# Designs tried in a protein design run: designed miniproteins, single chains, continued (5). Part 77

Each design is a single chain, and the fold is of that chain. pLDDT is the mean over its residues in the fold that is shown.

## One batch from the design tools (miniprotein)

Design m18837
Fold by ESMFold2-Fast:
Order: structure tokens, then C-alpha cells, then sequence
Structure m18837 (fold): chain A 68 residues (1-68)
């Protein structure tokens, strides 16, 4: 999970939102978000995953569902 999170954050910072969305398991519409919005979703998903023990990709899906 940590490696996937790091790769997703790197992809966002490099402007490759499509790669970040695929790595994090986010819905396709999320690639149209800003860098700040994507980083916020990733951060919230990582916190949720760590606090609840669910996989990062499942946490990312839940966070994106609450925002979309």
C-alpha cells in the first residue's frame, strides 16, 4: 500500500493524473480534478486505510464516492 501511495503522489506531482487515478483505484472522472484535490483525496484515503485497516484502494474509492 505505501509503495502505491508514493507512486500515486509522484504521478500527481508530475502531472500524470491518469496514472495516479489508475494506481489509486479512483474513478475515471477524478483525472479531471486539480493537483490539490487529488492530493487531498490520496491523503484522506491513506489516513482512512491506516485508521481502519482497509486496503488503500478501497479507502480511495470510499473517499471519492463521498466527494462525487
Amino acid sequence: DLSIVGEAVRAIVEGDFEKAVKLAGLPEWAKELSEGELLQIIGRAWKLSRETGIPFREAAKRVSEELG
Scores: mean pLDDT 80

Design m18838
Fold by ESMFold2-Fast:
Structure m18838 (fold): chain A 71 residues (1-71)
Amino acid sequence: MEELKKRLEELDKRAKELAARARNEEQQSQVETIAKLIREAEKALKEGDLEKAEKLLEQAENMINQLESQM
């Protein structure tokens, strides 16, 4: 649980940094999707669904990595 919470905090920070750097509608849309995945992961953690939270965080991280490669 603590490891997933730490990962969520780190991904949320990275997503906010990407939001500040987004220059076009495509990048803004990707940041919005990442933010939604992080919110869903936070909800899953609160509900005790660790497997769902982990999968959502993995999806968010993959999108963050892809978006960072475009910036």
Scores: mean pLDDT 83

Design m18839
Fold by ESMFold2-Fast:
Structure m18839 (fold): chain A 58 residues (1-58)
Amino acid sequence: GPMVEAIGEKIVANAEAALKREKDPEGQRTILELAIREAEALGDEKTVAHLRELLASL
């Protein structure tokens, strides 16, 4: 629903903002793994898939 979608968008935005500040590849991986766990807890499969694609591109 709209609330889940809004929270999912915020998870992605926060992860992308953190990735812009993080120069270490291990730190970038940790940011995305944390974001994936948050999206999984939310049940937002679309956001989980998107974040997993970002992790795979590191």
Scores: mean pLDDT 84

Design m18840
Fold by ESMFold2-Fast:
Structure m18840 (fold): chain A 63 residues (1-63)
Amino acid sequence: SPEEEAEELIEMEKEGKSASEILAKLTKIKEEKGDDYLEEVLSELKKQGASPFLVSVVLALIT
C-alpha cells in the first residue's frame, strides 16, 4: 500500500541508505504501480513527516 511504501522509504533513510538506493526503489514503484500510486506515496510521506529531501525526490519523479 502507499502507506507501507512511505513507511519503508522513511526507514531506508533512517538506516542511512544512499540517495541512489532510495531513487532505485522509487523508480521501481513508478514502473510497477505508476504515477498515481507514487502521488499517494508522496501524500503519505508528507502525512508521516518525512524529510524535505525525501519529499523532493518523489516530487521530481512525478513531474
Scores: mean pLDDT 82

Design m18841
Fold by ESMFold2-Fast:
Formats: structure tokens, sequence, C-alpha cells
Structure m18841 (fold): chain A 85 residues (1-85)
């Protein structure tokens, strides 16, 4: 269920990105990342969080980037690296 929701939000984010609605695309990519994280799919969670952050950077909307998203992205990355080290 959670993984399927992540996949659905990821697909909706891709459609909004193709439509040039970058702010909505970033929002949906963030939701996809959150659901993948809850499903234990950390690699996909990181991928979609990074897509959201890149779109927000393209918009120049850096003041609206949630600090929590950046902190969570780093925590997930560190968790994956710890298992490989």
Amino acid sequence: MLKEKGEKYAKEGEEYEKEGKLKKAAEYYRKAGEYYRKAGEYKKAIEYYMKALKLLDELGDKESIPSEVGALLRAIGDEIDAELA
C-alpha cells in the first residue's frame, strides 16, 4: 500500500513536471519520497526527495524548501552508507 502510493505520487509528479508545473511536481515528488521512506524503500525515497529539491532550486524558491526535507534526506543517505561501510 505505502509503496504503491509512493509510485502513484511519483508518476503524478512526473506528469506535472512535463506540464511545466514545477511547484506541484516538487510537492508530489516530496510526497512520493515520504511514502517510499515509510515503505523502507530508502533509495527511491532519496531519488524523489532529490528531484523535489532540484525543482525547487530551478524555481528559485529556496526560502520555501523545508529544512526537514534536507535533514531527512541526509539521514536516509547516512543510513544507506552505514550499511555499505
Scores: mean pLDDT 71

Design m18842
Fold by ESMFold2-Fast:
Structure m18842 (fold): chain A 67 residues (1-67)
Amino acid sequence: GAAEEQGRRLLEVALERLRQGDVAAALKGIQDAIELGVNPELLREALEALRAGDRERAIELLEKALE
């Protein structure tokens, strides 16, 4: 549905921002995707990884959310 498509787009942008080192933009995108109901459990894990400074783990989790 529209929410799923919007959430996927937000996660694609968040992933690219994270790869560019923009952690703040990535956090915002992940939070917005959670609010849309997109894979909230997996995305909460990604937020925890980013909070811990584990960008590599956060990238892996975002890639899984986009599968």
Scores: mean pLDDT 83

Design m18843
Fold by ESMFold2-Fast:
Structure m18843 (fold): chain A 84 residues (1-84)
Amino acid sequence: DALRRAAEYAERAARAAREGDYEKAREYLIQAAGAAASAPDPEAGRRVIEAMFRALELIEQGAPGEEVAEMAEEAARIAREAAE
């Protein structure tokens, strides 16, 4: 539920980053972190939030969109695996 929503937002963030839309990528990462914070498994939620903040840090550092997207995809993977 919450982790599935986090994964969906993280996947959207990855697509936005690959398209060079860093504003949209940042918005989706923040929404994903908010969804993950509502997860009933605090460890899974924390790992997802940490990956999303790493993606946000990459945007702030001017990293390539592919690098931002890969981190957002990692956050989505963690969220989907934990949603089981």
Scores: mean pLDDT 83

Design m18844
Fold by ESMFold2-Fast:
Structure m18844 (fold): chain A 85 residues (1-85)
Amino acid sequence: GAMREELIERAREEALKEGFTEKQAEIAGQSVRAALFLVERGYSVERASELARDLALAHGFTEKQAEIVGELARRAGEEYLRAQE
């Protein structure tokens, strides 16, 4: 839905602000997309954040960069849940 796409785009823009390249920011956005699908299915934000981190690592990100992607996914998941109240 529109909210999901807005949260993904915001995460991509935030990744760029964190110093990620355009390609890395796109991968971060897709990792957040996967995390939001878990949250929509009732999984915890923590588990969704861990998935996003692991996806970033699988794409060759450093542990530090993957931690940032996990944090972006956590924030997106928390915003998604707040909007459902």
Scores: mean pLDDT 88

Design m18845
Fold by ESMFold2-Fast:
Structure m18845 (fold): chain A 57 residues (1-57)
Amino acid sequence: MLARALEDFPKLMPTTLALKKGDIVEVLRVLNENFVLARSLATGEEGVVPRSFLEEL
């Protein structure tokens, strides 16, 4: 599933994915109600992102 970042998300922890508003990610796995594991299509980096920061495409 593809999703777009709704706002900038900084690299807060080694496990998180840093995003800029408008970045497209592939959601690899839903971890819980609040977080997903995603891959950035721009960088290929993987990490945890809050679901509220993503818009499903």
Scores: mean pLDDT 82

Design m18846
Fold by ESMFold2-Fast:
Structure m18846 (fold): chain A 71 residues (1-71)
Amino acid sequence: MADEEAERLLAEARKLLEEARKAKEQGNFEKAIKLVSEAIKLAMEAARIGSEEQKKEAAEIIEEAGKLLTN
């Protein structure tokens, strides 16, 4: 169901965001930017198909992704 797919996308987005944080800490900014972009894409897709609660989780992921890029 769409809610199950949204939950899977949110979990993947969170893992990519954590990998992006590690890449940034290692000085690999190119990798960090690509991972952040992918995480945002997955979170946006989850927000498109998910429940109200999952849309809030997606928004949180997108906010954290932005904070990661702006320091």
Scores: mean pLDDT 83

Design m18847
Fold by ESMFold2-Fast:
Structure m18847 (fold): chain A 77 residues (1-77)
Amino acid sequence: MKELYRKEAEEHIKKGEEALKKGDKKEAAEHYTKAGYYYYLAGDYEKAKEAYEKALELDPENEEAKENLEIVKEKLD
């Protein structure tokens, strides 16, 4: 099961990178937010943190990424 979550996270990273190539920062941020969520479900908290931080670099007002980043930081401490 966790391996399937990692695969989903990696697919969303790829989709985020493709959105960035198209110049769509908001769409890219959504994909990085989804990647963070799937890494979180996989227990890969450091990768989840990195994905959420990337989403917030692209869209600083993304509420889901902000809230989930705080949850992930608690897991790493």
Scores: mean pLDDT 86

Design m18848
Fold by ESMFold2-Fast:
Order: C-alpha cells, then sequence, then structure tokens
Structure m18848 (fold): chain A 80 residues (1-80)
C-alpha cells in the first residue's frame, strides 16, 4: 500500500539521519538516544515488510516511528 511504502521511507530516513549524527558526536547519552531511534525505526520497517497489507501492523509501525522521530529530535536539539 501507499501508506506502507511511505512509512518504510520515513523509517529509512530516520535511520540515515541518526547514523550521520552518531558519526559526528562523541557524547554517549546522545549516541544512546540515536541508537534507540535506529532500533525502533528498524523494528517498524521489519513489521511493515513482513505484514505489507496489515492495517494493525501499520498502526504499530506508526507508533514505533513516532517514538523514533521523538528520540531523533531530542538528540538533534541536544546537539544545537
Amino acid sequence: SARNEELIKEGEEVIREAEELIAKTEDPEIKALLERAIELAKEAIRLLKENPEDEEAQFEAEILLSLARMLLNVAKLALS
């Protein structure tokens, strides 16, 4: 579905941005936030790829991606 594809792309962007920030920081607390964001985004992508037409899986993935994005934004704010 279009929504499934959108969520996968969102998760991939979260992972990419978080990995770029991990490479640029030595702060262990910020690294931990970014690593957790990557973990949540990877789990969301896995769920979406294994259940491509399941609306319940899409809902769970949306929650995981929301949490991943929140952690990424907290890390970005801390680096500002």
Scores: mean pLDDT 89

Design m18849
Fold by ESMFold2-Fast:
Order: C-alpha cells, then sequence, then structure tokens
Structure m18849 (fold): chain A 73 residues (1-73)
C-alpha cells in the first residue's frame, strides 16, 4: 500500500532530522552533514511517491507516520 510506504518515508525523514539536530548539539559537524545529505536524498526519492498519493492515502500515511514516530520517540 502506497500510504504505508509513504508513512515509512515520513518516519525516516523525521529520524534523519533528529539525528542532524543531535549531531549539531554535540558539535559533530561530520555526522550532521551526513544526516542532512541522507535526508535530502530521501526527499528526492520520496517525491514521486508522495505526488502519486490520493488525499485519502496521504491522510492515512500521515496518521501511520505519527503513530510510528510516537513509538520511536
Amino acid sequence: MKAEEAAELFVRAHLLHRRYEEALRAGDEEAARAALEEAERLAREAEPILESLSDEERQKAYELALERLRAAE
């Protein structure tokens, strides 16, 4: 299901952003840059999937992502 795939992409993007912020707080510029580069790559790969979602699929993906993020945090 595209919604579940999109939800996984949303979760991965959020975790990469958190890794970036944590690296910045630690003063680890290499780790911060690596996380940002991975996030940018993920965003480019995710674009055609997100654009192909219906409103219903997008809503479901968002809800699934929030549930997974709550579990991960």
Scores: mean pLDDT 78

Design m18850
Fold by ESMFold2-Fast:
Structure m18850 (fold): chain A 109 residues (1-109)
Amino acid sequence: DDELLSRLEEILERLESEDPEVVKEALKELNELLKELQTLPLSSLSEEVLLALLRVVIHVMEMTDNRLPYEFVPFLEKLVEYALTESTDPELKEAARKLREYIEKYKEL
């Protein structure tokens, strides 16, 4: 969890960069990380990791030119459902609701 949390924090910091190449590299690493996470049970992730993951994904979906590949939508929907049903953390549930709204908008495109 500590390594995964650090990876997510580094990705978020790089996504906030004014350098388009740094942002591009961060998006590539996020895509690779999401592919890895799709193979793991969500119950293996701590609430801190889940919150960090939700925040990183929300940030990417808020970016005007940088959207996540549509192939990740089913995984993100499972992530939202898991966070809303299994977590007791109000902050994590708020992040999950925000992500659900962005997913719904993305599906309407």
Scores: mean pLDDT 81

Design m18851
Fold by ESMFold2-Fast:
Structure m18851 (fold): chain A 67 residues (1-67)
Amino acid sequence: MKDKVVSREEQEKLLEKAREAVEKHPDNVELRSTLDYLEHRLAKKEPMTESQVKTLETFIENEVKKG
């Protein structure tokens, strides 16, 4: 199947999840790197696909579960 590009609103929602995760786990380097990556992509208006968003959302949720 063709991977669909997500809306800017969906990218901003993912960015918000990453920010909340970093605030809860400030010592988690992986979460901070993910936040920096998402902020960079949004600042440069670089599109993301549904697969990329789902992969990063799952990664953030798994890192939060680790504590």
Scores: mean pLDDT 80

Design m18852
Fold by ESMFold2-Fast:
Structure m18852 (fold): chain A 81 residues (1-81)
Amino acid sequence: SPLDRQQRIDQRVRDVVDRIRRQRQNTIDHVQQTIDDLRRNGSPQDVISQQQQLLTSIQQMVDRQLREAERVARLRSLLDL
């Protein structure tokens, strides 16, 4: 049915996006752990702020990549199904 087709497309898109998200999450987690370590060790606020800016930039890049990946995966699924 059209509903079943849509559900299959949505699942394929979710699987692709989730795979990319998991791969990128490792990088985000590493930077977050670095920030947490710097805070625990009493590092200067400017050093912590620099790492926070890097984390924000990475998160913004990942968000853009995930949106594009979802768009591409959906288009491909529509063409393949």
Scores: mean pLDDT 85

Design m18853
Fold by ESMFold2-Fast:
Structure m18853 (fold): chain A 70 residues (1-70)
Amino acid sequence: MERAEEVRRLGRELAESGDLARAEELGPELVRLTLDPDPAVRLAAQEALGRLVAAFGAGFIVRMGKRALE
């Protein structure tokens, strides 16, 4: 599952780097991927967002969800 693996890798890299600006740039796309038709991609996006929330705080997911809808 190429897309799911890429999403999972991206989440790890962003959380490990501590690069908030890059995480905020890519976060809205990760939120949209939680609604992807592929269940493997949805799970990978949830895992990635969970890592980013752990690294950057709960406010991060609220901001990214808002931006993904706009």
Scores: mean pLDDT 79

Design m18854
Fold by ESMFold2-Fast:
Structure m18854 (fold): chain A 93 residues (1-93)
Amino acid sequence: MEEAIEYGELGKKYAAQGNGKLGGRYAALGAAAASEAAKAGDAEGAREGAEAALEAGKAAVAAGKGEGAAVAAGGAIAAIGALIDAEIVAGKL
């Protein structure tokens, strides 16, 4: 499976364990992998990966407290950026 989806699943797993900081870090890694797919012209793979990263980021934000919440928010924001990249590759945004 694609690296972005794998990172998204790991992010959700750690968030479910209450580790919002690590969940947010994996969400950011998934977002980066999704952006690389967009650069390669894979709009669909980039969208799927970015959506997986965003779900991980949302879960991490829900689990994160204090400094962990900030890292989780960063991961979610990165995932939104990756979704925008995917839409640009798929069409004009």
Scores: mean pLDDT 74

Design m18855
Fold by ESMFold2-Fast:
Structure m18855 (fold): chain A 88 residues (1-88)
Amino acid sequence: MKDFTLDGGFFVRDADNRLALRVSGTIVHKGGKSTVSDITYEAATPHAQALADRLAELFRKMDGADAEELKKLLAEIQKLIDEAIENG
């Protein structure tokens, strides 16, 4: 995998279209390793906090991850988002 920087954030809204969760951060992949910086999150409810805690664990695992591990961790984040859409 080539060297890259991923900057981004995403937003989760509740059934009333109110912002429940905001996540943002920077992932730099260089020389076969990832470095995570500037990860921030805000959760408006206890249910959103549970999602935020799970996302924080995945971001922590990205620090020092190789390309294959980074790909797997990004897939886990997408799975958590899909589960949040299906169940809330």
Scores: mean pLDDT 74

Design m18856
Fold by ESMFold2-Fast:
Structure m18856 (fold): chain A 74 residues (1-74)
Amino acid sequence: MEAEIEELRRRLAEAQRRAAEAVERGDAEAVVEAAREIAEALVRYAELTHGPEAAEEVRKKAEEELRKLEEAAA
């Protein structure tokens, strides 16, 4: 379990870095892609630490926020 959490931490850090880079480039599409990756990592983190019910709640919120970002980026 700890090894999977460590992997998720690294994936989150990389996704956050890519998001920051995309913002500096002014690439709205790349920001949305990075946000999706962050959302997926957060859902999996919630599954491992808080259980499946918490993961479903995180997933729903992430989908709503991503939808709004996609609309704004288009």
Scores: mean pLDDT 79

Design m18858
Fold by ESMFold2-Fast:
Structure m18858 (fold): chain A 61 residues (1-61)
Amino acid sequence: SVAELTELVREAKELVEKGELEEAIELLDRAIQVAQQLSGVVRLVALKELREFREEVEKKL
């Protein structure tokens, strides 16, 4: 659901701010799985944004 996706993204951002980068990546991977259950433009935009955010976090490892 969009609500579940929003919560996972919020938690991942909090982990990034705390320097818990590996845990943030795990939550982002879960958020990507949730986003794959969406449809249409919302799925496309969510997946693009989540993958870009994951890549930025991975670069900090």
Scores: mean pLDDT 83

Design m18859
Fold by ESMFold2-Fast:
Structure m18859 (fold): chain A 55 residues (1-55)
Amino acid sequence: SSLEREILEAFLLITQAVNDLAIANAEKAGKDVSPVRAESEALIAKVKEKIKKQL
């Protein structure tokens, strides 16, 4: 439904924002951001898949 799609799109935006914060925080701590980026990309891809199924 359109409502479900809108909710999933909102979750995608939140997921992207949290991802950006997690990477920035890791960089500030001097940590290797490669694993954080990989996990975040996988999560974003999963959310995008859910959005497509609600089209």
Scores: mean pLDDT 76

Design m18860
Fold by ESMFold2-Fast:
Structure m18860 (fold): chain A 75 residues (1-75)
Amino acid sequence: EIEKEVEEKLRRLEAERRRLMANGPDQPLSPEAQEVMEKIKKASELVVNNQELPEDASEETKLIAERIKKELEKA
């Protein structure tokens, strides 16, 4: 399920960030984590500007945008 895949990618990104914070920031995020960060950045820009995602946007990007939107609603 795509939702589970997005959840796993976000979890891996969080774990990698925690490891970098513990061991020092000299190492960049893995390419996979960087890809997730790019998707978060792109979705965040669209959500903050009240813009709709493109119809052809990946399901992963849509799920990330939904999470960002939900967090903004809570704020």
Scores: mean pLDDT 68

Design m18861
Fold by ESMFold2-Fast:
Structure m18861 (fold): chain A 67 residues (1-67)
Amino acid sequence: AALSLAEIMELLKGLSHLSSDVFRRALNVLRGQTRAAAEALVARLRGKSDAEAEAILDEELARRRAA
């Protein structure tokens, strides 16, 4: 199921510290995910710098490509 507007707004709050480019990349990785998978990824991204968030997103994409 697609994320609701409320879930998107919650993600925005958790990721508001990220630059626009990193934020958009995170949203693209989160689109089409289950709520649980999206919440788990957002938890990994909260409080991270742009560089740390980029690394986490790279790891998640690599994991999905390997599957």
Scores: mean pLDDT 74

Design m18862
Fold by ESMFold2-Fast:
Structure m18862 (fold): chain A 60 residues (1-60)
Amino acid sequence: SMVEKYVEQARELLETIKDVNKLQEELTKLVEKAEKELSEEEFNELMKRMQKLFLEHVEK
């Protein structure tokens, strides 16, 4: 699904970008692109999944 593709992109950014400020910038751009391309329901699903990914990344 398109949501899954965006989640994987977010995961790659979290695993690749070490600088937190750059990571936030890239994640923001990814979310902006997804908002324009996904349906409202798909975008809400993506945001929930990204929130979980971010939480798991910082609490590891």
Scores: mean pLDDT 80

Design m18863
Fold by ESMFold2-Fast:
Structure m18863 (fold): chain A 80 residues (1-80)
Amino acid sequence: SSEEVLAELEKLVEEAREILEKVKKGEISPEEAIKELEKLIKKARELLKKVEKKNVAKAIGLLFDILGLRIEVELLKKKE
């Protein structure tokens, strides 16, 4: 359902936030975090294909949230 697809996208955003926190805590490298975030981005793109037209804008916003978190990890890598 459309609601289930949005809920799955929101879970991917939460997983991406947890990955950023692990980088900040030194639990994983920025390189490893980027690999994991690329997997989440791929999954989010696949979910976008299943979204109803009325929810496309919200789904695109959630994908952009994951992309923004990836950019934050890239910036942390540059500061070292």
Scores: mean pLDDT 85

Design m18864
Fold by ESMFold2-Fast:
Structure m18864 (fold): chain A 119 residues (1-119)
Amino acid sequence: AVTITESGGGTVPAGGSVTLTMTVSGAKLSDYIMGWAQQRPGQPLGGIAAISPDGKAVGYDERVRGRATISADISKNTATLDLRDLRPEDTAVYYGTASPNAVGGEVYYGAGTPLTVVA
């Protein structure tokens, strides 16, 4: 089974930055589209960043575009999301995701890492 463990959340002041890290077990990162999803209290889960299996293509949602960088370390089986210029609206639980590079595959999620951004 694929297992994802997230870390790096916590309480951060507005205008600060944070690095969120996911560690993947039971799979190679190069076989998956790795991503990050955000879930605000009472709202549905939404994807905010993704990186291709070869690490050459990245995508970002408008909420974080220009403030985020996603990267993958295949040797450590980790993917990171650097978030800058944090806003109170970034307060959410952040989930690492692994999507098969194939139509109709199961998406794997970790337990999530909570981030609180204070004014």
Scores: mean pLDDT 85

Design m18865
Fold by ESMFold2-Fast:
Structure m18865 (fold): chain A 103 residues (1-103)
Amino acid sequence: SAELERRIAGVEKALEKDPNNYAGWFRLGELYYEQGKYEEALEYYEKALELNPNNYEGWFNLGKVYYEQGKYEEALEYYEKALELNPNDEKAKKNLEEIKKKL
């Protein structure tokens, strides 16, 4: 949508000024994921996690992108990483159980 494209452009402009803003990179990943642009979503989530590797939501969202691509072994690895950082994440637990049924 035009609104989604404007939000992406705004975040990209902010990141040109502050490329160490991990929340901005994470937000770009979310916006590209909403567009179904999974390759770009992965790149931006990985950039966010390079800056803040303790962000369990970043690892969880990497798992979601790989799941949408049918890459279940990679999705499982990233959901397990999210659970290492947040062991009570019920959403990550459920997603792990669903993937194990597909492997």
Scores: mean pLDDT 86

Design m18866
Fold by ESMFold2-Fast:
Structure m18866 (fold): chain A 76 residues (1-76)
Amino acid sequence: MVEELIKKLSDKDPEVRLQAAAELARIAKEDPEKAKAAVEPLIKALSDKDPFVRYAAYEALKSIGGEAVKRAEELL
């Protein structure tokens, strides 16, 4: 599941990337450990050309917490 979402974060369609980031945020709220594999792809998504994708990626990293959120804050 998470691997498919990570792949979708690099999709050509911004709606697909947004959907993937939002779903990763939901998974992170339920089980942060499962979402840890997406931390590096989500950090990259903070530089996405679509502002909604950037926001969703930040939300996901915030839900994962710890070092993930700290790294995100340093990039903002």
Scores: mean pLDDT 81

Design m18868
Fold by ESMFold2-Fast:
Structure m18868 (fold): chain A 65 residues (1-65)
Amino acid sequence: ELDISEEEFREELEKSLEISKKTLNLKDEELKKMKEKLEELLPSASGWAREVIEAYLKFLEEKLK
């Protein structure tokens, strides 16, 4: 299935989000909307998917400070 570890996947997601923010110059309002959507998905997520969403939420929370 995925040929990468969960740790590597989290690192790639964080890198991708950083690159996207830099390249697309995403506004804080757009990041807040993304965070809100992810928070709504979190209770229905399980296992690996939940950990990915949690990692994204932590990243967005740090960026919105």
Scores: mean pLDDT 67

Design m18870
Fold by ESMFold2-Fast:
Structure m18870 (fold): chain A 68 residues (1-68)
Amino acid sequence: SVVEEVEKMAEEAVEKSKGASEEEVQKILDEFNEKVRELLAKLTDEEEKEKIERISVRTINEMGRILA
């Protein structure tokens, strides 16, 4: 499913951010957000959109903690 694909992308983004520079983390985050935006633009199911938005917020927060 698209939700499972986004979850996997989120896990990979977080993992790649561990030990990365601030600039590298920002690039990873920008690429992740762009892909999520493209997927959300194509979806019509509100439940799937909500799940993806929740994964996105969680991922942004977790990557922010890595930088802190």
Scores: mean pLDDT 81

Design m18872
Fold by ESMFold2-Fast:
Structure m18872 (fold): chain A 80 residues (1-80)
Amino acid sequence: SKKEELQKKLKEAEERKKRAEEELREANEKAKELIKKAEEDPEKMPKYIGEALSLVGDASGELLKAKKEAERLRKELEEL
């Protein structure tokens, strides 16, 4: 049924959200390590800061997308 299909998609979307939350935590920890390396090596600072910004930016973007998809699916399921 359409309800069972939406329930499966919602479960997958919530699992994606959970993975994205974990990936953001890992990205933040890796970013902290890159910032520390930047402070220890001023010549490589732009590279390390750039990598840190990209990691956190990508992880934050994925989490936002995952949250929006889960919310959309919850609303569709409630309308059934």
Scores: mean pLDDT 88

Design m18873
Fold by ESMFold2-Fast:
Structure m18873 (fold): chain A 85 residues (1-85)
Amino acid sequence: MSPLEQAFLEGLRLGEEGKRAFEAGDLETAARLYREAAEKLAAFPKLQAEFLANLGRVYEAMGDLETAAAYRAEALALDPENEAA
């Protein structure tokens, strides 16, 4: 398996785990997992933007609106068509 293919699959797995943590109300775990997913997907800007937008939502749920806005801005910079940002 290529390093890019491995990073892609690991990023998607981390994203799914982050989604489960967020749905369970474990916001700290969700933030960590979505951040790791975005890092793994650095070579895939549109997918990285999706997880940065999800990280923004986690910080909104935590009440950290400034950090949430920063992640949404970062997501839009990578993919201006990202409706989640």
Scores: mean pLDDT 85

